# Ledger of designs, part 110: designed miniproteins, single chains

Each design is a single chain, and the fold is of that chain. pLDDT is the mean over its residues in the fold that is shown.

## One batch from the design tools (miniprotein)

Design m3837
Fold by ESMFold2-Fast:
Structure m3837 (fold): chain A 71 residues (1-71)
Amino acid sequence: AAREAALLAVTRVTHRAMEEASKAKNDQELADVAKRAEAELTAIPGVKSARVTVERDADGTPVIHVEVEFE
């Protein structure tokens, strides 16, 4: 139950971050999205650590990489 709740919360934060990143037009906005998502993920009960990085693919599309470690 606790891990299932954490997974659902992680999924919601990740989807929101993907939407925000898709609208970001510069690297500062992308960095802000990543920092906000990482802070939100780390605040979820049951999450031991979280790391969010964003890069652009060959077409300039933002790609979010999310790494989460559960307790």
Scores: mean pLDDT 80

Design m3838
Fold by ESMFold2-Fast:
Structure m3838 (fold): chain A 60 residues (1-60)
Amino acid sequence: MEEELLRRTREEIEAARTPEEVKRAVMRGAREAHSLPDDVRERVVRAMAEEARRQIERLR
């Protein structure tokens, strides 16, 4: 489940054309991750944040 959530969120982030769209994708993914165990949640949220940072850099 966590791998599928991360994959979908990464795809949404990469498809985003504005920083606002990137933020929306991350917020949706983080909301879904809230149901995961603490250790898995931390890893997934960190990975989402890293993907978001890379996409925002690409949009600059």
Scores: mean pLDDT 79

Design m3839
Fold by ESMFold2-Fast:
Structure m3839 (fold): chain A 65 residues (1-65)
Amino acid sequence: MHVVVRLEFGRLETAEESLAALQVGADIARELAAQGIEPEVILRTSVLTEDGTFETADIVLTASR
């Protein structure tokens, strides 16, 4: 079974917030894989670019059994 989980985070302004978001996604992917599910976890957030603008970014996490 293939499952796509979409998690939307607002503006991530610190490294700590970014790490926390990645950890949540990784934990979900690991739990689904442990249940025999093929996980695709998509984290959507806004990241600050070098010119001071914010752009939408999607990070895709997968796990194997």
Scores: mean pLDDT 73

Design m3840
Fold by ESMFold2-Fast:
Structure m3840 (fold): chain A 79 residues (1-79)
Amino acid sequence: AAAEKKAKEFKEEADKEVRELQKKAADYYKAGDNVKALEQAEQAGDKLIEMLTKLGDEEGKKKAEEAKEEVQKARDALK
């Protein structure tokens, strides 16, 4: 129970921070600043991986890392 509550609190804080970074990315994109938009999106991905690491979810962390690699590859292809 205590461990589940602690994990939920960490997830809520991380989700809030990730969402705020995603919102900043969207705001920069709407303003025409694609470079800053991508930087904020990358930070959101890093925060998600950090949260999964803190929860001890190694499988979830691997999936998040693979998703990040796919996003980076797509970004590099678009240049």
Scores: mean pLDDT 73

Design m3841
Fold by ESMFold2-Fast:
Structure m3841 (fold): chain A 103 residues (1-103)
Amino acid sequence: EEVIEEANKYLDELIKMFGEKYKPLKERLLEWLRTHEDFAREFVELLKKMVEAYKKYPEELKPLIDRQLKSALNAKTPEAAAYLFYQGAKEVIDAYEKIKEKE
């Protein structure tokens, strides 16, 4: 699906930025998305916003994103990994909005 291909693209960008150690997280998230098509578009939009936020404020957001990615990677199930990633992405976007307001 087009949405899954877009998710794969942005997850690949994250792996290139944060390291290949997160490749297993990418595979688990894609597996979860394929079984939850109704959430795929919202997930992709959050992922895209998180990647774009990091590109604008990499030093400020790197510690937060790294912590969130490690949390999701260490999740026991694909469902838990997806939940932690989703919450983490929302936290990153909230932090980005606060940084942007100070400019």
Scores: mean pLDDT 83

Design m3842
Fold by ESMFold2-Fast:
Structure m3842 (fold): chain A 97 residues (1-97)
Amino acid sequence: MPSPIDTAIELINVSLDQIDLFGATSGVIRGTIGGLRRSRNKAIGEGDTELAEVLGELIERLESLLSDAYKNPYDPEVTEKVRKILEEGKKRLEELK
């Protein structure tokens, strides 16, 4: 059975694939935040405070870019920032294994 960390990493990988296809649009970012919120709520329910903290930090960083993605759709700088946040988050989750 995949761990909650493995599930979160898979969600990030799907989000990175979507960014490659569509760019870091507000829709893609909102979808990613929704998935991460579900994982964070599960982590909170299971008492995994470290996983919940990492996921919460990722959510906050992604939410900070929503206005930029909305104002400047297909902006390569916004796309690169979102990609970096997701890749850094994936590495932090892998370190929790």
Scores: mean pLDDT 81

Design m3843
Fold by ESMFold2-Fast:
Structure m3843 (fold): chain A 65 residues (1-65)
Amino acid sequence: SVKDAVSDTVYKANELAEKFDVETRKKIAELIIETFKRIRQVTDPEEALKLINETLKKIEELVAE
């Protein structure tokens, strides 16, 4: 399900972030903070979900080899 996929991706991103240096963790944190700031400005839950999915993809790309 989408909920399970999101949960698994967030868990994986957090686990990977702990294994990387301060700079990589900072970049991940900045992406998350920026996304949350944007979500606060949207009223549509569907649009918020799309923003979350885009951010998760960016985090995955950032930590990929």
Scores: mean pLDDT 69

Design m3844
Fold by ESMFold2-Fast:
Structure m3844 (fold): chain A 118 residues (1-118)
Amino acid sequence: MSLIDRFNQAFDDTMAAIDAAKPYLSPDQQAQVDSHMSRTRSAVNNFNQAYSNNDWQSAADYLQQVMDHLSDAVSIVVRTLEQQGRFEEAERVRRAADRTLSLAQALYISAQTEAKIK
């Protein structure tokens, strides 16, 4: 599986883990998480388009947006679950997110390297 395929699969897994945790969040927390995840999904879609078009600089910029918005969403979810004593659910979200963020960072380095050599 390519690095980009692994990233997209990891992102899908992270979305599923966050969605499974939503019932444990307050309506205000759900709204904040949904806002961050909407921005993350848009950035992932834009990243995939930029990467497929060899637009390496835009791909890197969108991966930075993915990392920023996903980290914000995950922080709300994990903190809320841990405060409720839901450590197993929190760990599932954290592990899925850490995988996505690690793959995003690897792709970011790759895209920046390609942008320098065109």
Scores: mean pLDDT 89

Design m3845
Fold by ESMFold2-Fast:
Structure m3845 (fold): chain A 83 residues (1-83)
Amino acid sequence: MEKKVIEELKKLGLSDKEIKQILNYLKGIDKESQEELRKYLNKLAEENKRKLLLKIAKIIEEYFGDEEKLALIEKSLKKLEEE
């Protein structure tokens, strides 16, 4: 499963470093890992990468099923829409 997630993220143009950061955040359950993921997603939103955020959200939903991490992505997308 992890290999397929990495391949899909690479198709989105993400670097190996960015993919590793996302996977590390997704493996973390604590609030610190969630805040780091939030910072990364906010950075993508500031860069007007809304389509990239949507694709990342779909990959997370399909492979991890983590509603809490998906909600962080949805909040970042909502902030981009409210700008």
Scores: mean pLDDT 65

Design m3846
Fold by ESMFold2-Fast:
Structure m3846 (fold): chain A 81 residues (1-81)
Amino acid sequence: SELERQWYALARSEAESLKQVPELQAQAERLEEALRAFEENPSEENFERVVEALREVISSLLTSAVDKALEEQEKRLEELK
């Protein structure tokens, strides 16, 4: 369906972006594996795995962004000592 194509396109885009984030390499690899499985056999099961992997990536990105923001603030505070 069109919605499935949109989710797939989003997952591909996210996988590509994650190559620039070393901390999320494991999540990126899992997403790429799910995408590969879906490309070989575009089944409901494989699509569900892509969605699950994408959700894990989004969750990890949010956690990583918060951690990096906190680290940046701590560095600024140390410089002002």
Scores: mean pLDDT 73

Design m3847
Fold by ESMFold2-Fast:
Structure m3847 (fold): chain A 83 residues (1-83)
Amino acid sequence: KMEEIRQKALEAALKALEGQKKLAAGERDEELEKELEELSKDPEIQKVLEELEEEFKKWAEEHPEKSMEELLEEMEKRLKEEL
């Protein structure tokens, strides 16, 4: 169950990053936003997403020269490696 929750949380994180990349590019994906809203209703998934946000903030602080788009793409690749 915990491993299954972790997989769902990683999938939710990947979708959240995809949404952020699209938003940064000036695009909006309403279907993706709806999926993320449903996934974020799970407290266990929300906790993992919060941990990933903290990691992303630290990463952005370490790489101030990189654009938000570049940072989001690198995080997406990292999460895909974990799945």
Scores: mean pLDDT 71

Design m3848
Fold by ESMFold2-Fast:
Structure m3848 (fold): chain A 98 residues (1-98)
Amino acid sequence: MEEENEKLFEESGERLEKILGEEGKAMVEGIKSEDKKADVEALTERATRSVELLGEEKGLSKEDIIEAIKAAAEAVGAQTGKLEVARKVGEKKIKELE
């Protein structure tokens, strides 16, 4: 479980950095610094909102913003071990954008 979460965090972090660049990398480092006992719903809401705002400022496509939101939710879920909760928050955010 720990090793699977580490791989998922690395993969989701790489996706965020690819889509958002240096700001994506900073976001991944911020998520990594969070306590595993953090409020996963609130943390995921903050991360996905930051992705949406950064994506809009950078003029990213809706598809790229959605992919970055998915990556941010997976990174939070992997870091906290509560992937289902983080994915559910991410899916809600994606539906609001569609």
Scores: mean pLDDT 79

Design m3849
Fold by ESMFold2-Fast:
Structure m3849 (fold): chain A 72 residues (1-72)
Amino acid sequence: MEEAREKGLKAWKDGNYEEARKYFVEAAKQALDAGDREAASEFYRMIAEAYEKLGKTEEAERFRQLADALDA
């Protein structure tokens, strides 16, 4: 989880939003497997922001909705 999170943040800072998205998806899966809904929600929001940077607004909205569902 932490390694995937760190790699995602580094890719984000480098402007590699597709690479950042891949690492945040990996981190979200690890968080869900561990039962950490709060961390999974955070990663889903990061995935949504990465999709927004890539111009994929529909995918971004989907992941925001998934994050909101985890917060409920």
Scores: mean pLDDT 85

Design m3850
Fold by ESMFold2-Fast:
Structure m3850 (fold): chain A 90 residues (1-90)
Amino acid sequence: DLAEERELAARELGLDEAEFEQLRALDEALRNLPEEELEELRRLREELRATFEGPGEARAARFAAELARRAGLDAVAEKLERAAERLIAE
């Protein structure tokens, strides 16, 4: 489940409680997106799955960063991108 993957990633990323709540709010908002937006997100997930080299946690963090950036959560997106880089290096 993408929501569970994001929660696990956030826990390992050292996000504070407020940032974690922002990700939870984003996850809830995603459940209410129009089908066209959900299709675009599915396409992005498939593209990452096909092109991303690294562990699943890093891929999930990269995907979560893109979602956060699209929602205007730039600080959270930046932390998620840095965490994905750390997970790839491990």
Scores: mean pLDDT 71

Design m3851
Fold by ESMFold2-Fast:
Structure m3851 (fold): chain A 72 residues (1-72)
Amino acid sequence: MERAREAYERFEKQADELEKVANTLKELADSLKKDPRFQKIADELKKLADTYNKLAEEYRRQAEILREQVEL
């Protein structure tokens, strides 16, 4: 059980890190969009942030499934 607990905790930690990266990219994109010259790079950074958020959501879903299997 300890190994399974470590596994879902690792997935949740990975999701937290991915969300942190996504938030940083979104903030950077929001900052850059204030200058019209950087609109294209700002849009790409927003898309990248969306990708990281989707990956984080997937990790959280896997962690939840694993946690439920261990706690049942």
Scores: mean pLDDT 80

Design m3852
Fold by ESMFold2-Fast:
Structure m3852 (fold): chain A 66 residues (1-66)
Amino acid sequence: SMSRVKKMQELLKQAEELGREYDKVSKEIGDLAYAGGVNEAMGTFLGSYTFYQGGRENYEKARELL
């Protein structure tokens, strides 16, 4: 229904905002790691949100279809 489509679009916009906040925090963590001399293995561990990255790509495709 159109009501469900509108709710899905609203939730996608909320997910997009959360994604922007995640990117901001992720960059800040990266900047702190660089400044603190944290090694690449720890940076990889902190960045291992494979679900988030895969979900982001699927989210972008879903948005194009709605």
Scores: mean pLDDT 63

Design m3853
Fold by ESMFold2-Fast:
Structure m3853 (fold): chain A 71 residues (1-71)
Amino acid sequence: SLEEARARAQALLEKDPALKADLQTLYEQARQNSLSDEDIIKGVRAVLEKHGLDPSAFSNRELYEMFLLAG
């Protein structure tokens, strides 16, 4: 469910403060530069890879929800 997906994302962000900080930075950059949803998803994938996570394990919707939750 969406609630379960958000709870999982929140737990991930709480476990990795550096991941949360990088996603918050991406959120501010997205606002400042009017980034498209495609560019946002690309950015989230890059942040997850930087933190040793496989972005292919997540749907584009889940990646976008993580971005929104971090911001």
Scores: mean pLDDT 84

Design m3854
Fold by ESMFold2-Fast:
Structure m3854 (fold): chain A 61 residues (1-61)
Amino acid sequence: IDDETALRIARLIKNNPKVAEAVKRLAPEEYERLMTAIENGDEQAAAEAAKAVLDALFARN
């Protein structure tokens, strides 16, 4: 997944309460990293955290 797609997913998680709740429940550590990166305006860290969220959701569950 490219950084642009990962960042789009990060925004989806931030702006969709249903998706955010599912991610927080299934991948709480990755969710916290993502929210911190978004709050800091660090797009690179947000993209990396979004990739980690996807890996956790699809590799572990």
Scores: mean pLDDT 79

Design m3855
Fold by ESMFold2-Fast:
Structure m3855 (fold): chain A 98 residues (1-98)
Amino acid sequence: SARDRLEEARRLIEEARREFEEGNLERALELLEQAARLIIAAMFDDPSLFEEARALAEEVLRLLKRIYEATTDPKLKLRVQVLMGVVRLALGVADTTF
């Protein structure tokens, strides 16, 4: 269900935060990519969960910004910027639709 996807996304965000704190930036990004996919799917599957999905998406964006600021790897910076763009676009589309 959409609810189960948001609960899994929350778990992945918590794991990503721990990986970030340990300096495992690439692993943190991989977990946030998975969380973002689940959040976007849940948001469009059940519009009644939009506010909860939005809150989790904003948490993903905050952690992505921290990864961007912490890394010196231009490839990792580009991956973060692409994911931030995808998440922001999805939020904008949902906001105009629901």
Scores: mean pLDDT 89

Design m3856
Fold by ESMFold2-Fast:
Structure m3856 (fold): chain A 95 residues (1-95)
Amino acid sequence: PTINTDGKTKKEVAEELYKHKDEFDKVKIIPGKLTDAKVSLAEGVPLGAILAIYEGEDLETVIRIANGDFELPIPKSLVGKTLKEILDYYRSLLP
């Protein structure tokens, strides 16, 4: 499966990510411009929401994180990569 974030809200992206929580190694993400994003970057994904899903948080918590003002862009090298690869990148930034 492929999740394309272009033209979607943060909530819609969070709900799609959550549906695929058990298959991060098979799901690719193509970041695009979110309709409710406050960042000037054309492409992005809520990396915190991906981590929250991996840590077993519920959908409401994932949506809350995704709707936050703190959005992290995906590095260009990770565009079109699996959620597992994106998660591994995000975890590499943690202490």
Scores: mean pLDDT 68

Design m3857
Fold by ESMFold2-Fast:
Structure m3857 (fold): chain A 50 residues (1-50)
Amino acid sequence: MKKDDEETLELLRQNAERFENDYKKNGGSVLVESIAYRNREAARLLEEEL
């Protein structure tokens, strides 16, 4: 795995976790849920390509 890809994957995971925690605390803004989901999916897709 390239270093840049690993760093990008970690950033996507951190962003997903941050927004997932906000969504859990505040009872789910659709926007926050969507952002969390998209970051998590981007991380999953990148991991599958590596």
Scores: mean pLDDT 74

Design m3858
Fold by ESMFold2-Fast:
Structure m3858 (fold): chain A 91 residues (1-91)
Amino acid sequence: SSSVRRQQQQRDQQQIQQLSQQIYDIIQQAQSTSPDRGSMGQRIMELSSSIIDDMGTRIAQLYYDGDIPSAQRLNDIMDQAISIASQRFQQ
């Protein structure tokens, strides 16, 4: 069981890193394509809409199906990915 848990943690960490990179790329694209700082937030929302819609739909579907643990895991992955991307951008 401990080896299975370690494999799951490794997969979750890989997913977090991949999603964090995607979010970071969106922030970078928003920064390079935004006319000013005031429009950057709006541009991030525009460029991330497909990811937000996909993830939101997947989480909602898991809650609807009663798979609360998987829905919570996906929420945690999203929160960690956003946190890492935000920290990286602030460096």
Scores: mean pLDDT 76

Design m3859
Fold by ESMFold2-Fast:
Structure m3859 (fold): chain A 74 residues (1-74)
Amino acid sequence: SDEEIRRIGEETIERVRELAEEYGLSESEIQFYVDLLRWETREALRERVSPEEFRRAMERFVEQIEKEFRAKKA
């Protein structure tokens, strides 16, 4: 459902925000990722992606972002 897609998007935004704060990213960098995730959520809704597919995509996104945040911290 649209509600489940939005919920997954919001959960992912919260997780990425927590990671970004932990790795010491600036507010403008955090906002960039938040805007990107809001765009991804809108695209998933338009394309009628299943909640299960969107959750898997968001899990992969978080893994990739954490790797990028670690690289920036080094």
Scores: mean pLDDT 84

Design m3860
Fold by ESMFold2-Fast:
Structure m3860 (fold): chain A 96 residues (1-96)
Amino acid sequence: DPLLERAAKLLGLPEVPETEEELIRDHSDFYPVENILLEKSENLRRAVLAALIVAEDEGRTPSLADILKVAYEALKKEKPLTLQEAYDLARKIIFG
């Protein structure tokens, strides 16, 4: 999974986890956005990670406002959001 490999590289992991669920649960210490709500939602962790990957793809850093917009839209999801779905959402919000 190309996004899972990029997420693992972004976090500095020596090996790619077998699933994105393992990545999000075991390696959830994401900055630049830390708050109690983000810590309680796997969808928010995926959203922040996806926003950082999208920024890397475009050679730019997303603003805090862009990261928060992606996080807010991820919070509206009634089902678990995959890393691919989070990436597509982040790309739409930051560059759509």
Scores: mean pLDDT 68

Design m3861
Fold by ESMFold2-Fast:
Structure m3861 (fold): chain A 66 residues (1-66)
Amino acid sequence: GAAERAFVRLVADGLGVELSEEEVEELAALLAKDLRAGAEALRERLGLSASVETVVAAYEAYLASY
């Protein structure tokens, strides 16, 4: 949904990574459907050194403040 898209954009922008709208929608849809798989895909695509658990915690904190 909108929150998942906003989170994906926020993380990518913070890293200076340009994602297409299609990539944002794909990652956002995966996060909404399967949180762990979405966090793992986001880590792989953006080259995040943080653990899956850290990405999940960041997303949940973001949703609480969205």
Scores: mean pLDDT 85

Design m3862
Fold by ESMFold2-Fast:
Structure m3862 (fold): chain A 73 residues (1-73)
Amino acid sequence: SSIQQQAQQRQDRVRDWLRRQYPSIDDQTIDDVSQAFRYSVIASQLRQQGQDDSDYRQQSQSLFNQNLPILMS
């Protein structure tokens, strides 16, 4: 679907950007943060279509809460 394509493009761009900014950080943290952005895009698109976005919103927030402190350390 177009939502999944937009989400994948965002995830790929964020992953590449994070790798450039934080070359020594572990793969799991990079993957989790890029996945959080993917879920955020899906949630936003679902909301725009009048669909329930709560699961993706919650998953995105959980991943950000767990991983952003690692990037900021």
Scores: mean pLDDT 85

Design m3863
Fold by ESMFold2-Fast:
Structure m3863 (fold): chain A 100 residues (1-100)
Amino acid sequence: SKIKEELDRLVQRVKELREKKMPADEILSFVEQEAKRIIELAKKELPDSLVEFIEQQLKDTIARGKEIKEEYKDNPEKAIDEILKLVEGTAQGIKDLLDS
C-alpha cells in the first residue's frame, strides 16, 4: 500500500529530524505538510469513510502535537520525544486499519 509506505516514511523522517535536533515547531510543520499530502493520496485510493477517518486522525495528531510542545516548552527534547511517539502511534493505528 502506497499510504502505508508514506506513513512509514513520515515516521522515519520525524526520527531523522529528532536526531538532527530540529525544533519542535519545525517537526510539527513538517508533519502537518506530510499529513496534507497523505490525505490527498488517500482521497485517490480509498473509500470516503476511510479518508475521513485518516484525515481526522492526522488532524487530532497535529493538534495534540501542538499541545505537547506547549506543555513541554521548558523541555524541548522531551517534547520532541513525545511528538515522535504520538506520530508513531498514529501511523501504526492507520496501518492496522488498512490491514483490516
Scores: mean pLDDT 88

Design m3864
Fold by ESMFold2-Fast:
Structure m3864 (fold): chain A 90 residues (1-90)
Amino acid sequence: SEKEILEKALEYVRKSLEALDAGNYDEAIEYIRKAIELLEKVKSPYAQQAIADLREAIEAVKAGNRNEAKFYLQRAIAHLELALEELDKE
């Protein structure tokens, strides 16, 4: 279901934050890529915004900008939470 895809993508984004905080930058990028791959199957505008945030996060990680990467990952989480809330509406 779309809900299961969004929940799994959110789990991967949270794992990417944990990897980033641990200094495991390659692992963080891999989790972000997995989240993007799942979200490309979702038609929600919030999921599309999350993909954009996640792509910016990858570029920030590659540049060594940890704080910028965390900012974009947190924005992606917020957009994914809005996508899940959208599914729970009548």
Scores: mean pLDDT 89

Design m3865
Fold by ESMFold2-Fast:
Structure m3865 (fold): chain A 75 residues (1-75)
Amino acid sequence: KEIEEEVWKKIAEFGNELYKLLQEGASVEDIKEAFEKKRKELLEFMDKIGASPEIKKQALDAMKKLEERFLKLAE
């Protein structure tokens, strides 16, 4: 529960950052770079806190879905 809550909190925070970037006119390339960096940070964070393989899979799936949505908004 605590591990899952921390992971989803990080993803929600990132979503807010992405929304702000779009409001400031971020390009498709800016969004891609943001996702590349955050995906690495999220994986390191999940490894550090001992997240289960199931939580890692759910988090990465959520990140992929979020990336698809924001790339469409930036285009």
Scores: mean pLDDT 82

Design m3866
Fold by ESMFold2-Fast:
Structure m3866 (fold): chain A 95 residues (1-95)
Amino acid sequence: SSQLQQAQQQLEQAYGRFLQRRFLRMMIDDIPQDELDKMNEAIKLLDQVLQLSQSQSEDQQLQAYQRMLRGIELAFEGRLDEAVELLRETLQWLQ
C-alpha cells in the first residue's frame, strides 16, 4: 500500500541517518562503551524486527515500521534505554 511504502521509505532514511551518525561519531569521537553497547543492541533489535515483519501482514508490517521509526527517534534523542525497550516489545509482539 502507499502507507506501507511511505513508512518503509521513512524507515530506510531514518535508519541510514542513525547508522551514518554512529559511524561518524566512532570515527571522530570516543563513544562511551555503555552507549555503544546500547546502540549495537538497538541495531540488532531493528534488524530482527525488520526480518520478522517481512513475513507478517501488511498492517502488522506498517505498525512494526512505525515502532521502529519511534525507536530510532528515541535513540537520536539519547533515550537509548527506551529505544531498546520499545524494540524488544515490538519484537515480542511480532513473535
Scores: mean pLDDT 85

Design m3867
Fold by ESMFold2-Fast:
Structure m3867 (fold): chain A 74 residues (1-74)
Amino acid sequence: SAQLEQLRKEINALLEEIKKAVEAGDMEKAEELKKRVDELVSRALSLIRDPAEREAFLAEVSAQYAEVKKIEAA
């Protein structure tokens, strides 16, 4: 749906901003952005009826968060 596509764009943009905040050492901003991502993820999941599509979406988000954790660990 158009709503799901827009939410995916917003989530991806926020995940990139989280990576930038972590790289800059701004952990307060990173935590605020993570909370916003969680809200958008919950909204996106409410629009996905197929369990397999939900798992695929969560896997995409989890992969992005794994990249954030690698930056935090460096």
Scores: mean pLDDT 83

Design m3868
Fold by ESMFold2-Fast:
Structure m3868 (fold): chain A 80 residues (1-80)
Amino acid sequence: SVEEEAEKLIAELRRLVDGLETAVANGDQAAFDALWAEIGRLTQRLVELTQQLSPEAVKRYQEEVVGLFRRAQAARDAAA
């Protein structure tokens, strides 16, 4: 279902953000760039899926997704 696809993408986003934070801690610019690009592609797919999700499903995922985006942005700011 669309909801199951969204859950898989959110789990992948979590893995990518964890990897991004690790890349920043290690000063690994190549890993950071690759992970940042992947997060961008996954974010685009998530935005497309939110248009197909029920309002209840969007509300359920919103807190986690916003938290993950905040972590990604903090990692980017730390890498600058």
Scores: mean pLDDT 84

Design m3869
Fold by ESMFold2-Fast:
Structure m3869 (fold): chain A 68 residues (1-68)
Amino acid sequence: SEAEEFERQLLGAYALAAARLSPAQTARVRELVEAAAKIYHETGDAAAALAEFRRRLQAEFPDLRFDL
């Protein structure tokens, strides 16, 4: 489902951050995950929430590459 795919992509991004980044940077990625989840909860639009998550993640962590 769209919700399952959304959750999988957010958890995958967090796991990669935890493996590659400092604890402080990983905490920031967690904030981005929570912000994306809030957008999805308020709008019901997983695609829009995921697009905003990807945009912010790329802007704040341009050197972090992963398959979403």
Scores: mean pLDDT 79

Design m3870
Fold by ESMFold2-Fast:
Structure m3870 (fold): chain A 81 residues (1-81)
Amino acid sequence: SMEEELEAAENLLLRAYLGLLAGEDPAALRDTVLAFARTQSPEVLRFLAESLERMAEHLRDSDPALAAFFEELLADVRALL
């Protein structure tokens, strides 16, 4: 269901954030999120884009490098719309 896909998107973004904090490969995390995104409806992609934008904004003051990761990922997700 769309609710399940939205929850999966939120969980995947949290997993990516925690993975970055743990020193995991940013390129591998990006590829994982984009592989998920490519299978999703435009409605889920819009939600994912909005969530990425909010994450980037919230991180700008505390961790600009993490914010940049989510801003780049946002551009990649927007390209799928």
Scores: mean pLDDT 88

Design m3871
Fold by ESMFold2-Fast:
Structure m3871 (fold): chain A 87 residues (1-87)
Amino acid sequence: SLEDEARALLAEANQLLVRLDRAIREEDWPTVEELVAELERLLARMREVLGRMDPASPLARRVEDAIDLLEAKIAEARELIEQKRAE
């Protein structure tokens, strides 16, 4: 179902964010770049699913919140990558 797809994407987002936080902590920049690309692909899938959901549903709000969090986390990671390239 669409709701099961949304829950699966939320679980995938949580797993990728845990991996991203670890890679940043370990200063593993190649892995950070790969995870950012994966998160951007996941973000596109989450937006597509959100567009098909009832906007009044609590699950849709959860997906929207997750999208906002992912966008912020991707922006932070990209800034860190650019700072390392400038060194």
Scores: mean pLDDT 89

